Designed miniproteins, single chains, continued (2). Designs and how they scored, part 45

Each design is a single chain, and the fold is of that chain. pLDDT is the mean over its residues in the fold that is shown.

## One batch from the design tools (miniprotein)

Design m5548
Fold by ESMFold2-Fast:
Structure m5548 (fold): chain A 91 residues (1-91)
Amino acid sequence: MEEEREKILDVFLKAAEILKEKGYTGKVIDNLIEALKNKDFEKASRYLVFLPYIVGKEEFVKAVEEAAKDIEDPQLRKYVIATARALSELA
């Protein structure tokens, strides 16, 4: 559903901002944040797959888990965390 997609994008936006606050900076993270703010799913997904390569698999998953704890829907929270783990394994 469109509403669930927006919530997922918002979690990844929060995760990217958490990583930026921790000192992970560069064009990929900046472009990812821009794409997520613009709700450009196609561009966001392209940058998102590179994020674990830049910050490390563990740091990426931790940032998504931290961002996801604000999700009230436990099924959506589990789905987003599982997606982050899958993305980290592809890196």
Scores: mean pLDDT 79

Design m5549
Fold by ESMFold2-Fast:
Structure m5549 (fold): chain A 92 residues (1-92)
Amino acid sequence: SMIDDLAKASKNNPNKDFQQGIDNLRAGRYQDAIRDFQNAIRKYPNLGMAYTALGIAYYQQGRTQQAIAYLQRALDITPDNAVAQRMLAQLT
């Protein structure tokens, strides 16, 4: 799944808010995950994986346009982000 791919790609990320966000995303707590990923980005604004994670969380809430915007931002920061590339291709 996209969430499992994201978690696997992020397993070595030391940011506690980001890891808490992944746990909330896996649990289906999308609003909690969004808050956690936004906190991670506030501290590390170039953390491309957090923008990918926001895209996935917004998509799971049915907020497709917000998902697309965050996935585009993830690719601006990390152009070789395979999870963001694959998901954006499916949504556009």
Scores: mean pLDDT 85

Design m5550
Fold by ESMFold2-Fast:
Structure m5550 (fold): chain A 103 residues (1-103)
Amino acid sequence: SPAERVRALVDALIERYKDDFEALVDLMQGLVGLLRSLLGPDHPLVQEAEKRLQEAIESKDVEKALEAARFIGDALVRAIERMTPEQRDLVLRFLEAQRAWAA
């Protein structure tokens, strides 16, 4: 399913960057930007994702960044179920591009 594929891609990216604070922040910025574009800036998931990203940046702690990245990834997976097929394709293309860059 699209949700299963999104989860697999997000989990793979988080695992790839688990020890790299800057890469986790860059990934989270991309995911939050995508959520904002798809759901709008006032959506509760976007506001919570932005808050957790900001807290992770301020912490300068890779463990806090990992917790935030997992939350943002889970938010994206939950959101995918309510998206149009065109929006789901956009999410998958974004994640595949991120994974190709990470390789």
Scores: mean pLDDT 83

Design m5551
Fold by ESMFold2-Fast:
Structure m5551 (fold): chain A 113 residues (1-113)
Amino acid sequence: MDQQLKQQYIQQSQDYVQKTISYVARGAGMEAAELLAEAAGAALDDYERGRELAEEVLKLGEKKPEAKELVEYGAYAVLNLGDAVSGDVDTAKQSSANTKKYTDKAQDLYDKM
């Protein structure tokens, strides 16, 4: 039961990350979206690589002041996906909720652009 529930939270986190990447692609450009997609893929298999790539996304955001906040929400969503994959079921639940929070913030910001 706990393992199935953890997999559900991981799947929800992946779905939220995919939505966030879509907003980043439309609002911040394909370079940031492609790096986020690479980071999200890494987060599923290699926790440290996923974190490293998410940090590179944050650095990219610093170079694009007009899209910085949107890019940062993408990076934070990917970091929470990594935590959902690497943690226990309670961590996965909390990380899924955090990923949703950053996806909702990205959508709200994109809708104003």
Scores: mean pLDDT 86

Design m5552
Fold by ESMFold2-Fast:
Parts: sequence; structure tokens; C-alpha cells
Structure m5552 (fold): chain A 65 residues (1-65)
Amino acid sequence: MEMTESVTLVLPGFDAEELLRLGREAARRTGVDVEIRAEGERLTISARTLDDASTVAREVHRLAA
């Protein structure tokens, strides 16, 4: 199964480990299958559809607030 669509978030003040935990929590809460990568303050969420990636990205923003 291919994770071909991606959304990248920049979250100042978070480190890569915190972003990975945040992304995993967001995926768990939304029930969406995603691949998560973090580099510095950047979190990349990859999914099968842009809607899936965007759903998880919105949940990450809510959790980071």
C-alpha cells in the first residue's frame, strides 16, 4: 500500500522526537494510516490520499496548541 501524498508542517519550538510523538498521537486519534518523518522543527505526514494526510495534519495542529 502506497503513501504517496504528503503534508509538511513547521512547528517552532518542537524537536524531532516530540514531533514524532505528536504525529503518532494524531494518527491514533484520527484512525488514519500514515507514514511520519520529522527533521528539526518539520513534521512530514504521508498518506494514501491528500485528505488523509490533511486530516492528520489538522489534528497535529490541534494537539500542538
Scores: mean pLDDT 82

Design m5553
Fold by ESMFold2-Fast:
Structure m5553 (fold): chain A 66 residues (1-66)
Amino acid sequence: MVKEGLEHLKQGEEAAKQGNYKEAIAHLNEAIEHFRAAYDATKDPELGQLVELVEEKKREVEEKLK
């Protein structure tokens, strides 16, 4: 879960850097789902914080789409 979430986060950031905002949003959504699943299983506050950070990145990318 966490490893897969991190892989999707990296792919989302790379897509955003290339201007592929829809692809970036798709990967960031996958990262959020993986981190939320890990948080629900562990209750680790670091995973909760990571979900919030990825949601913020997603909002930033969505602003580029208008």
Scores: mean pLDDT 83

Design m5554
Fold by ESMFold2-Fast:
Structure m5554 (fold): chain A 100 residues (1-100)
Amino acid sequence: EELEVYRIALRLLRALLEYKKKHGDTRPIYELSDEEIKEYLRDYFKEAFPELTDEQIDKIVDIILSDPLFQKAWDLFREELKKTNYDEEKALEIIEKKVA
């Protein structure tokens, strides 16, 4: 159960990185504000679940960002970023392998 939640959290982190790059944002993800992170997650869920309203998507995003296992996955990602000289792709791949 916890391992599956980590895998979901890591998939959401990858979605954030992909959407950030799609928007031409070259800043490290840890420099993003909470509002910018919410914006990218909202865009992702609007494409993944087009049947959901904006209000429903905002609630899902808030639930995810307040989840302690998501926060733990985020902290692990930030720690690996320091070890990979802030290579976001490499850091995420390393963590994904650890929870696979």
Scores: mean pLDDT 73

Design m5555
Fold by ESMFold2-Fast:
Structure m5555 (fold): chain A 87 residues (1-87)
Amino acid sequence: MVPKEVLEKLKEILRESGVPEEVVDQAAEAVAGTLIALRDESDETIYENIFRALRALGVPEETARRAAEKIVELRDELLEGLKDKEF
């Protein structure tokens, strides 16, 4: 399960990028799932998949691009928050 603190950070990034409130919760979940699934992939691959996920939710192209760019910039911080703490 995605930690609520990471979801709240993602929601804030998405809101700052202009993602509509109607889809921000779904967008945050989709982005978190994409980051977990693609955590070993390149920044370009993560960007492309986040962009596509946001577009699939009806997020406008310019907004989806800004959100994906910001999330990729914060990739390492977000993935650290998603890390299993019981190794």
Scores: mean pLDDT 80

Design m5556
Fold by ESMFold2-Fast:
Structure m5556 (fold): chain A 58 residues (1-58)
Amino acid sequence: TADKEREEQHKLRDETSEKVESMSEEEKEEIAKKYAEKVKQGMTEEELIKAMEEVLKK
């Protein structure tokens, strides 16, 4: 459902910000590199959020 997916996107954004604050410099760079690669490929917002979550799980 679109409404629930938008709520999830807000949660991921907030969680990502808080988690990044707790990360080491190396982890931040790794996430940034992977995220940038996905953005360069022109992924949709939904796909970017899913890719971000996968990177964070790693």
Scores: mean pLDDT 65

Design m5557
Fold by ESMFold2-Fast:
Structure m5557 (fold): chain A 103 residues (1-103)
Amino acid sequence: SVEELADALIADAEERGLGPAHVQTALLNLYRAGLSREEVLKLAEMVAKRLGHPGLVDAVRKAIDAIERGEDTITLYADGPVLTADGTVVERKEVTVPIARPE
């Protein structure tokens, strides 16, 4: 069930110390693996509530919208320090990354 998937994602994130950007990547991988938009957004709401990431749901929704539009990049909710391409560490709510497409 979606509830069992949420519990597994939360447990993995807590055990591995995964931040909100990594959790979003896992959710988007589930979307690409065949979960519906509605199921992924429900998962995102459950995970966001449990892990305390209030920006997660909106970021996942925007990322799915970008994938559906065929865009080359997605925006992830970071809520912390991010290393940029020029080697600068910045505090950001969001980070933009390329969309990995299946072969």
Scores: mean pLDDT 73

Design m5558
Fold by ESMFold2-Fast:
Parts: C-alpha cells; structure tokens; sequence
Structure m5558 (fold): chain A 92 residues (1-92)
C-alpha cells in the first residue's frame, strides 16, 4: 500500500530535483539507510542464513531498498561467498 505512494512521492521529488538519481530520491523518502556498510551487513547475514538470492531481493524490495541497492547487496553476496563458500559454521 505504501509502495505506490512512495513511488508517486519519488516522482514528484525528481520533478523538483531533476539531477537527483532514483536511488537517492527513494532512499530519502523512505528514510532507508543507503550506506555500503549496511548493505554489506545484509548480504553477509543473508549468506549465513542460506537465504536464496530471489528471496533476499524480494525482502529488500519490501523494506524499501531501491533496485540499485538490491543489486549492490547481490554484488556483496558474491564477494562474501569467497569467504563463506566452505564455511563449516553454516552447516548446522
């Protein structure tokens, strides 16, 4: 219900600030932390939980993260997998 309102508000803000990126506008309107450290933490936790990437992406969308932020989490998941690929602690 709120997503359509946020999208409309984002479009109005972009009209006032044409140089703003879509991600900046959405992050501002939903007050979603846009820091890379937050996105890295989400990626690491998702991998530790064994969460499938489509499920992670859907959850990020529900939490108000932009498509670019969702993709950044996917990128961090790839990076984290080099450390976690053979992790014994994950096989509980």
Amino acid sequence: AQDAFIRQAAAEFRRAHPDATRDDVIARLVNTPASQDDLRAIAADAIRQGMPRPQVRARLAQMGYSPAQQQQVMDFMRMSSYVLASMRAANA
Scores: mean pLDDT 61

Design m5559
Fold by ESMFold2-Fast:
Structure m5559 (fold): chain A 71 residues (1-71)
Amino acid sequence: MSDEELIEEAEKLVELVKKLKGGPEIQRLVDVAKTVVEQLRAETDPALRDQLRDSLLEILRRLKRKLKEQL
């Protein structure tokens, strides 16, 4: 998955959570995901971009799991 595809998936999940009114834990994961997306967009160091990408993937995995648990 490209960085752009990952950012797009994160933004789509953020918008979905806004519509579904997720609980405080889900909202915290959304806020962290937004921060990592902004950092990934601004970062030019390939090694730091790889770390941010891995962090975003893990955050999205946790967010998807929490959404499934609340449904």
Scores: mean pLDDT 78

Design m5560
Fold by ESMFold2-Fast:
Structure m5560 (fold): chain A 86 residues (1-86)
Amino acid sequence: SLVTKEEVKEIVKKYTGIEISDEQAEKILEEYERQGGDISQEAMEELAKRLSEILGKEVSVETARKIYLELGTEDGIRLIQRAVGL
């Protein structure tokens, strides 16, 4: 993944209002990479559960989906920037 820990922190704060540690950001990035593009209801429910455990606060399936999609968008932007040499 090309997503940085700083981008993970910004996205999590945007959707949850929670400021997270570097260790929490790394764990969230690992969960994002583990999903491998699976956006099924079951995959998003498991992601919401895992995010709730990492953050120590309940994360809804809809919030988890929004976080996952925005991480995927940032990954895509970074991949394009790398390909163009920007």
Scores: mean pLDDT 80

Design m5561
Fold by ESMFold2-Fast:
Structure m5561 (fold): chain A 84 residues (1-84)
Amino acid sequence: MKPSRKAVTNTAAAGILYAASGLDDGDVDRLIRAAELALEHYKLSGESGLSAETLRDIARGIRAADPELAAQVEALADEEAAKA
């Protein structure tokens, strides 16, 4: 069950939009924002709202700019892959 469904939905939607646009344009700032939103969504719901593959692509895109955030997103991708 999702506590604060509206907050969870808004965070997931924003994360998906930043991930899609950041990956399409190669925009590191949007990918960093997508990573932050995925981690925030995970804290609220226990789910990132993104696939393991998308999370790995984000982590790869941001690694040079923010290696700590990239490591957190990779750990999240591994958790999503394990849950299938």
Scores: mean pLDDT 71

Design m5562
Fold by ESMFold2-Fast:
Structure m5562 (fold): chain A 69 residues (1-69)
Amino acid sequence: SLIDKILEEGKKRIEKVVEELKGSPLEDILRAIGGVLSETIRRLREAGASPEEIQEVLLEMIKYGNKLI
């Protein structure tokens, strides 16, 4: 689905920012992840995702990011 594609693209963006900021202060990494989450929310809203679907995607992305840091 489009929502699954947006989730997978969001996860890849989190991987990229964590890799690019490896060794940076945790604050900078968290700020970058926050930016990815914000953009993903906008994309999901534009795609017509429900509030419940948006919440599920965000929680999955947060869980994924926590495994990388």
Scores: mean pLDDT 88

Design m5563
Fold by ESMFold2-Fast:
Structure m5563 (fold): chain A 92 residues (1-92)
Amino acid sequence: EKIEKLLEIFRELYRLAGLSDEQIEKIVNEIKKMIEEGKFDPKAAVRALRAAVNERLEKLYKEGKITKEQYNEMKKRIDELVAEAEKIIDEL
């Protein structure tokens, strides 16, 4: 359903932020609890996650840990994931 699709996008963004699959599933479960409690702001969450993943990506590039091509590919993927998340949120 729409919520599960949004959570899959969050999993992908957290993975790009450098979290392990175990850490991601723990966070996703906490997000599910926040949704049930009416405490989850999906637009704020996407905005914060986009900022965090972009900051990590810029740091990795500046430290020479990734190539310019890898940086550009990851930037494109982040933008695609954020656009899909925003589309789903607008339909909620």
Scores: mean pLDDT 83

Design m5564
Fold by ESMFold2-Fast:
Order: sequence, then C-alpha cells, then structure tokens
Structure m5564 (fold): chain A 89 residues (1-89)
Amino acid sequence: MTDEELFQKAKELLDEADKLMKEANDYLSRGEFVKAFELYREAAKKSREAKKLYDQIKNPDLKKEFEEYWKKVSEENQKRFDEALKRAA
C-alpha cells in the first residue's frame, strides 16, 4: 500500500468515526445513553484502525497533514460532546 493509499484509507476511517460520534452525540442529547455508548465504542474502533494506518505512513508531510486533520476532527467532536452532555442534563 502506498503512503497516499494509507492516508486516504485512514482519513475515510476517521470520517466514518466522526459520523458515528455525531450520531452518538444526538442520542446522548436525547438521554439515550445506551445507544450513545454503543456508537462511541464503534467510533473508537474506527479511530484505532485509522491510527494503525497512520503509523504505517512514511512520508512526513502526509503524516503531518493527517495529524492536523485528526486534531481538528477531535477538537470539533469534543466541543459537540460537551454540548450534547449539557443538553442531556
């Protein structure tokens, strides 16, 4: 697998994780904690798979680009989680 293929697949997995996190936050905001927890666990699995692909990237520029993308997605998800948690209370 090329570095570009690893980058693309890792990004796709991270995008899938982001979608699952958004769905989980919607369930959390409605007080549906069990369903929210299941979706957060699925998102975590996708993020771990993305991390394994990221670790295989040898090109430092692509690796840095992925790190910046991961950071942005993680910060956005943390803000959405905090807001959903406030609505659930």
Scores: mean pLDDT 85

Design m5565
Fold by ESMFold2-Fast:
Structure m5565 (fold): chain A 68 residues (1-68)
Amino acid sequence: SIEEVKKLVEELTAKKEAEIDDPKVATLFRSLVKMELEDFIKNNETDLEKVKQWVEKAKELALELYAG
Protein backbone atom coordinates (compact mmCIF):
# COMPACT_ATOMS: atom_id res chain seq x y z
CA SER A 1 0.00 0.00 0.00
CA ILE A 2 1.00 3.67 -0.33
CA GLU A 3 0.95 3.90 3.48
CA GLU A 4 3.59 1.12 3.65
CA VAL A 5 5.66 2.95 1.00
CA LYS A 6 5.52 6.21 3.01
CA LYS A 7 6.48 4.43 6.25
CA LEU A 8 9.35 2.54 4.59
CA VAL A 9 10.70 5.74 2.97
CA GLU A 10 10.54 7.65 6.29
CA GLU A 11 12.34 4.84 8.18
CA LEU A 12 15.05 4.24 5.54
CA THR A 13 15.62 7.98 4.97
CA ALA A 14 16.26 8.55 8.70
CA LYS A 15 18.64 5.55 8.82
CA LYS A 16 20.60 6.54 5.67
CA GLU A 17 20.70 10.24 6.64
CA ALA A 18 22.41 9.25 9.92
CA GLU A 19 25.22 7.72 7.79
CA ILE A 20 25.84 11.01 5.89
CA ASP A 21 28.36 13.29 7.62
CA ASP A 22 28.00 16.33 5.31
CA PRO A 23 24.78 18.32 6.00
CA LYS A 24 24.68 19.58 2.38
CA VAL A 25 24.76 15.99 1.08
CA ALA A 26 22.08 15.05 3.64
CA THR A 27 19.89 17.92 2.35
CA LEU A 28 20.35 16.79 -1.28
CA PHE A 29 19.55 13.20 -0.27
CA ARG A 30 16.30 14.29 1.45
CA SER A 31 15.29 16.34 -1.62
CA LEU A 32 15.94 13.44 -4.02
CA VAL A 33 13.96 11.01 -1.83
CA LYS A 34 11.07 13.51 -1.49
CA MET A 35 10.82 14.05 -5.28
CA GLU A 36 10.85 10.30 -6.02
CA LEU A 37 8.33 9.56 -3.23
CA GLU A 38 5.92 12.09 -4.80
CA ASP A 39 6.38 10.31 -8.16
CA PHE A 40 5.79 6.88 -6.55
CA ILE A 41 2.56 8.19 -4.95
CA LYS A 42 1.28 9.73 -8.22
CA ASN A 43 2.00 6.48 -10.12
CA ASN A 44 0.57 4.23 -7.35
CA GLU A 45 3.92 2.43 -7.01
CA THR A 46 3.63 -0.12 -4.17
CA ASP A 47 6.70 -2.31 -4.86
CA LEU A 48 8.53 -2.04 -1.51
CA GLU A 49 11.73 -3.63 -2.90
CA LYS A 50 11.88 -1.07 -5.72
CA VAL A 51 11.29 1.74 -3.21
CA LYS A 52 14.04 0.42 -0.89
CA GLN A 53 16.49 0.14 -3.80
CA TRP A 54 15.74 3.74 -4.84
CA VAL A 55 16.40 5.13 -1.33
CA GLU A 56 19.83 3.43 -1.34
CA LYS A 57 20.53 4.77 -4.85
CA ALA A 58 19.46 8.30 -3.80
CA LYS A 59 22.27 8.38 -1.21
CA GLU A 60 24.86 7.56 -3.90
CA LEU A 61 23.31 10.11 -6.28
CA ALA A 62 23.42 12.85 -3.59
CA LEU A 63 27.15 12.19 -3.12
CA GLU A 64 27.73 12.40 -6.91
CA LEU A 65 25.71 15.62 -7.29
CA TYR A 66 27.61 17.28 -4.42
CA ALA A 67 30.99 16.27 -5.91
CA GLY A 68 30.26 17.40 -9.47
Scores: mean pLDDT 80

Design m5566
Fold by ESMFold2-Fast:
Formats: sequence, C-alpha cells, structure tokens
Structure m5566 (fold): chain A 89 residues (1-89)
Amino acid sequence: AASLEEQIRAAKDDFDTFLTLLQNNSSDSDIRKAAESAITHLSQALQKLDKPDPEVEKLLRQLMNEIPSKFGHLFTPYERAIMHYMFLM
C-alpha cells in the first residue's frame, strides 16, 4: 500500500492534471476522469490520517472549489461531511 506522503503526492499530481484539462477546455469526459482520480487519491490519504493535516485540508478545499457542480455526485457522504466541517471553520 502507498504511504500517506505518496497518496498526497498522487492526489496533487491528479489535481494538477485536472486543472490543466479545465484550462485547455478539454472534453467533459477527460475532465471528469481526472477529477475522479484526484478525489480517489485524496480519499485514500484521508483514510490514513490520525489527525488533521494542513496539506490534505488545502488540497480538499482546492478540489471543492475547482470541481464543477455537475460533478458533485463524485463526493462520498464522508467527503461531504468533511466539507461541511471545513466550511464551518
């Protein structure tokens, strides 16, 4: 299994790919796949956390802000709960 640091790096790399596809007006299918990959790696990083991590929190907030509302179905109830917690702080 990948380490926490490797999962954070993978999530960042996937997020950078997602942003590049958005900036280049790529197909909805390609953008969606990149978003799904970034969310999956971030979810795996969250599962490895013993305490809040500022880097993971920052990355989650960035994904939340940049993912178009039409892709909201990609978020699990767990991720939605974390988002609610972050928006209250």
Scores: mean pLDDT 67

Design m5567
Fold by ESMFold2-Fast:
Structure m5567 (fold): chain A 94 residues (1-94)
Amino acid sequence: SAQEQQLLADLQTLSDWALAELDATDDIESQRRVVVLALLTFAQRAREAGFEEVAALAEQQAADFRARAPSMSREQLKAWFQQVAAELAAAIRA
């Protein structure tokens, strides 16, 4: 649908932004804030578009990440975030 295509585009835009911000900062607290902000911003857009299950998944991923954030390097954070973005994209298409 047009809503699916727009939400996928929003996910890609937020993912590109988040990865660029992670490269721009060395502070782990700021890195943690970037990925959480990206996921929660996407969850809000997904919910507004009527994709409630996708929004809930993004919110759950943000909560799970908060528990693990201090243990991850920047490269591990980038790899993890890319995997989460792929899972969210698959959920939109389902």
Scores: mean pLDDT 87

Design m5568
Fold by ESMFold2-Fast:
Structure m5568 (fold): chain A 93 residues (1-93)
Amino acid sequence: MTLMEQATQAIKTTTDPEVAAELRELMDRIVGLRAKLLLQTSTDPITLTMAQMSLAVLKRHGVKPPDDSLSPEALRAELAAAEAELEKLLASL
């Protein structure tokens, strides 16, 4: 089971709306950061289109996209931090 699948199950089972909201925010942040990293590092048109679609879905859900000025190194650091935060939150449940 992936970290994102674990977070999805935790949202379904938690009775704390604040915990559910924090899990959703971290998942959305991870998806956005992954998509931005792919847009900056991939040359494959299909991968670029899929990354753009992921960001469009997040925007429709009112999620703020990552800053377009972030370097690939900064995006990887932010992604690692977000994944660590999600893992820590899941471990505390």
Scores: mean pLDDT 80

Design m5569
Fold by ESMFold2-Fast:
Structure m5569 (fold): chain A 81 residues (1-81)
Amino acid sequence: MLKDLIDLLNSPEITEEQLRELAKKAGLSDEDIKLFLEAYEALRNGDWEKAEELYKKLSPEAQYIFDLFRRRLLVKKRKEK
């Protein structure tokens, strides 16, 4: 659910396991889950080019969920200035 996504986005530590479970709940395919996890880890590690490349391979549903994570991460980063 969207609320589960928001709660996870506000967590100080998001694990690969938590992210995988969220993607499964959202009805993503195994392929989308794999790409989503790799894209999120790339984004988390500051590898923006890799994250964007993986993002392009995601389904529209997976892209929507990823955009929610990306938007929240960027907002948090701006507050941490």
Scores: mean pLDDT 68

Design m5570
Fold by ESMFold2-Fast:
Structure m5570 (fold): chain A 63 residues (1-63)
Amino acid sequence: MTVEELEKIIKEKGLTAAIDYISEKTGLPREEVAEIFSEAKAEYGFDPKKVAELTLKKIEEKL
């Protein structure tokens, strides 16, 4: 999973689809992925690229 791929999902299908996609790919609970997205959104507002970058970084730290 790349930042570019995740950014595209966020832009075209929205945050719910992005949360489901990451949960399915990583095996992390949907609630945990949703919390990570909420943290990323709080840090950068709604910037899909920055949200994608921070979300992937936090997920990689948990794996």
Scores: mean pLDDT 77

Design m5571
Fold by ESMFold2-Fast:
Structure m5571 (fold): chain A 70 residues (1-70)
Amino acid sequence: AAEAAARAFAAALEPALGRAGALVAGHDFKQMVEAGLSVEEAAARVAAGLPAEHAAAGQKGKDAAIRAAS
């Protein structure tokens, strides 16, 4: 479900972005999935928008979202 994937994505990003940043990223991810993007595509697009210093957090978020959607 999009909700479970969005929660997993936000939780994985929270250590790098803080709670507010993680909530924004999770919201953007959820909107993309509900607009018809796959979980993997939505996570990749949100991660691509992060500063380079958070690239590892973006990858963890993508992996967590895919796992939660499975």
Scores: mean pLDDT 81

Design m5572
Fold by ESMFold2-Fast:
Structure m5572 (fold): chain A 59 residues (1-59)
Amino acid sequence: MTLEELVEKLIKEGRKPEEIAKEIIDFSKKNYPDLDPERTEKAAEAFKKELEKRIQEKK
């Protein structure tokens, strides 16, 4: 399962943006252990904002 597939699954399940962000962080720690935790947290926050925007636009 790719990160993109995981995110799409969580969106379809109606998960809150905060929950999706936590799942992204956990997935990144498991599959990309060489990534800086600060970068993964920053990416998760950016994605959370993008999800909030998509919800406002119905997409």
Scores: mean pLDDT 72

Design m5573
Fold by ESMFold2-Fast:
Structure m5573 (fold): chain A 91 residues (1-91)
Amino acid sequence: MKEEAEQSTQVALDNLEEAEKAIREGDLTRAGQFFAAAGVDMASAGFLGNEDGVKKVREKMKRVLELALKAEKEKGDTKAAELLEGQLKRM
């Protein structure tokens, strides 16, 4: 249980690293896929009772969303930017 919670936390963080890399490379579709995977892993960590792990993943998710929001604003995609801003406010 504790080891499984730690593993889910690490997999989520690894997926968020890949999402950040994809954003820096301009591949927002790939970034979205990694971000969604990290969300599932975070939910698993939370279910397994790893509150510290969930906090770390949530903080990294906010950072990734902020980078994606900046990228979408630079691209001029107002609808995508509004959706990302709404998601960030709910976190």
Scores: mean pLDDT 78

Design m5574
Fold by ESMFold2-Fast:
Structure m5574 (fold): chain A 76 residues (1-76)
Amino acid sequence: SSEAEAAFAEGRRLLAQRRYREAAEAFLRALDIDPSLRERVREPLETAIVGLVLDGDLETARRLAARHRELFPPAA
């Protein structure tokens, strides 16, 4: 949907600005609106989580990493 694409684009813009928490929230919003964006969100969301770790926001990174694992479980 247009709304989901706008949320995804906002997430990408926030990532470029190193606003990792806000970027992750925008990507998760895009997925809530349109689950078919799942594969497009995978790597950008992971990048945001890594950015949070590097910034020292370990608590937020841990919560988002748990959500990422839930959305993208390891292949068997």
Scores: mean pLDDT 87

Design m5575
Fold by ESMFold2-Fast:
Structure m5575 (fold): chain A 62 residues (1-62)
Amino acid sequence: MEAAREEAERLGRAAQLVVEGLRAGRPEEEIIAEASKLVGEEEARTILRMAKAGLAEGAAAR
């Protein structure tokens, strides 16, 4: 139970870092490097891809 909560907290921090980094215009490689320290490279790349898709859909709806 504790490990699952810590993993959820790391995923939340990584997602926040990715979204804020994209909004600030940071290079994707830099965002992945920082997020990978929290969740690993595979999860960091997945979070980045999903965040980019979400931002693109939000822009298309305006």
Scores: mean pLDDT 75

Design m5576
Fold by ESMFold2-Fast:
Structure m5576 (fold): chain A 73 residues (1-73)
Amino acid sequence: MLEEREELMKKATEEQIEEMRKKLINGEKIEFKSDEYKGALYKAIEEEVEESFKRMKEAIDKLIEEREKKKKE
């Protein structure tokens, strides 16, 4: 399964990966029409997971800062 996923991701172009990422972010319906399209989606998901971890950390840091400000006031 992992080897198949990696092989599909290798077939995806950077442009296809970016397109899939934008569709995921915008909540657009994603259709699996080809192996390249599927590979681009897998790569986009990996990139979005990495970005979501970064956003989660930033959101937590902001909440902590807001709680500290509320404590002082």
Scores: mean pLDDT 68

Design m5577
Fold by ESMFold2-Fast:
Structure m5577 (fold): chain A 95 residues (1-95)
Amino acid sequence: EKLVLSPEEIEEAKKRLEEILELYRKIQEAILAGEEVVKVPNPKKPGEEFEISKEEAKEGLKKAIKDLEEGIETIPQLKEEFEKAKKELEKLLEE
């Protein structure tokens, strides 16, 4: 019922989690600076950026929080990391 990751998969997952947190921190900083549109890396096209609105950024943040909640339940090896990330994203959503 729970996923068990190899050490290599754990390290890769931690790196991806740090990348997600950094992305949302930058989005929040741009929003707080009064930016109506934020440029973000396009995950489907490396080297390209796309523009998201403040509303789209908030919806993405809510989805990321939900995905982390599912991760806490399914990947016990990363529970502490996912819980910390969820708390950081929830703080960004409240601001």
Scores: mean pLDDT 73

Design m5578
Fold by ESMFold2-Fast:
Structure m5578 (fold): chain A 91 residues (1-91)
Amino acid sequence: MEEKKKKIEEEIKRLEERLAELPEPEPEAQKAIDALEEQLKKAKLSELERLIRRLEILASKVIVRSDEEEAQKLEEEVLKLLSPIREELEK
């Protein structure tokens, strides 16, 4: 589990770096994202649940930029990471 967690955290960081190169979202969308990040900081979650929430927030950050080709690619990569983690949680 720890080794899988480390790989997922590295992938999330890589996707966040790519997302940082995209245009800033509209102020209302950014406010909604900030609220989700604040909820994540205050939530008492398992490490796996926290990774799922981080990926869901990352997907939201990508969706608000959906008109960009790079954002569509990032969304696909986030969903590919999220699926195995959800399967692991259901075991």
Scores: mean pLDDT 71

Design m5579
Fold by ESMFold2-Fast:
Structure m5579 (fold): chain A 100 residues (1-100)
Amino acid sequence: EWEKLYTLGKKALDQGDYEKAAKYYEEALKATPPEDVYKRARIQINLADSYIELGDYDKAREYAQEAIRDADELDARGDTIEASFLRMGASGLLSSIDEK
């Protein structure tokens, strides 16, 4: 179920419909088990991106920071490559917000 919502979110994001993207990603996050930190981090990064585009930098920062925490949990589990990739993405978004 989360895959369909995530795909709809990406499609909305690609079309510039950031409000729909954020809503689909929030539903995808709800549909994702809390222990699936990899999928949650991916969704949180896309939520942060969507909220940056909407100008809601507070929410964007919160989701990016949550993605970093989930990436740190992946690293702790031994998924160091995936954790590094996700952490880099989330940190890039935080840097973009701090520039504004």
Scores: mean pLDDT 84

Design m5580
Fold by ESMFold2-Fast:
Structure m5580 (fold): chain A 75 residues (1-75)
Amino acid sequence: DLEEALEQLKKLLEAGEITEEEYELILKAIETGDEKYYLKYVALRTKTSVETIEELFNDPEKGKEFAKELREKKE
């Protein structure tokens, strides 16, 4: 349900879990279907670069370790 997903994103923004810039990138990804906006969002959330995220996606072992660190690392 797109409406429910958008409402959930708005709640995350209001709770300070995501920034306005991150919120706009997710909206663009949903509206356009272009994964590049989602990659930019992940890069902002992880405080890294799009290039680093792409490298992690190409190396499953490094990607798994990075995801583990993100799950343990709170804001």
Scores: mean pLDDT 70

Design m5581
Fold by ESMFold2-Fast:
Structure m5581 (fold): chain A 55 residues (1-55)
Amino acid sequence: EELEKLAEFYRKMADVAREAARLSSPEGAQRARDVAEHYRKMAEELEKLYKELKK
């Protein structure tokens, strides 16, 4: 389903953002980490929605 693909995409984005945070300056790292957390939360929300949609 499209939701499953979207969740996987967000998970990958979160991983990339987290890696970028470790390589960035302190200020950039803070923002990158926040972005990664947002992506992770979205993936979790989509995963829950997917499970609820699953009949």
Scores: mean pLDDT 78

Design m5582
Fold by ESMFold2-Fast:
Structure m5582 (fold): chain A 83 residues (1-83)
Amino acid sequence: SLVERMREAIENEDVEEVLEILAEYFSEVFGFPRERAEEYRRGMLEALKNEDWERLEELNREVLKEVEEILKKKGIEFKTTPL
């Protein structure tokens, strides 16, 4: 899964793979603004350098929320409530 690939990349400190996964998801799947994706990329990189795994998790949640907002603006109803 994407989550497993992301976890492996983080565990291996493969920053480039992490960024590639994020860029692929944002640009090709959701049509996310490039500038906004770059902001998240920089935040993730900083968290990785500080070994702040909780911050990385927070950023991942923030990314999902932003994607949901973009889909709503396009008139797509989307619900991501795993609990």
Scores: mean pLDDT 68

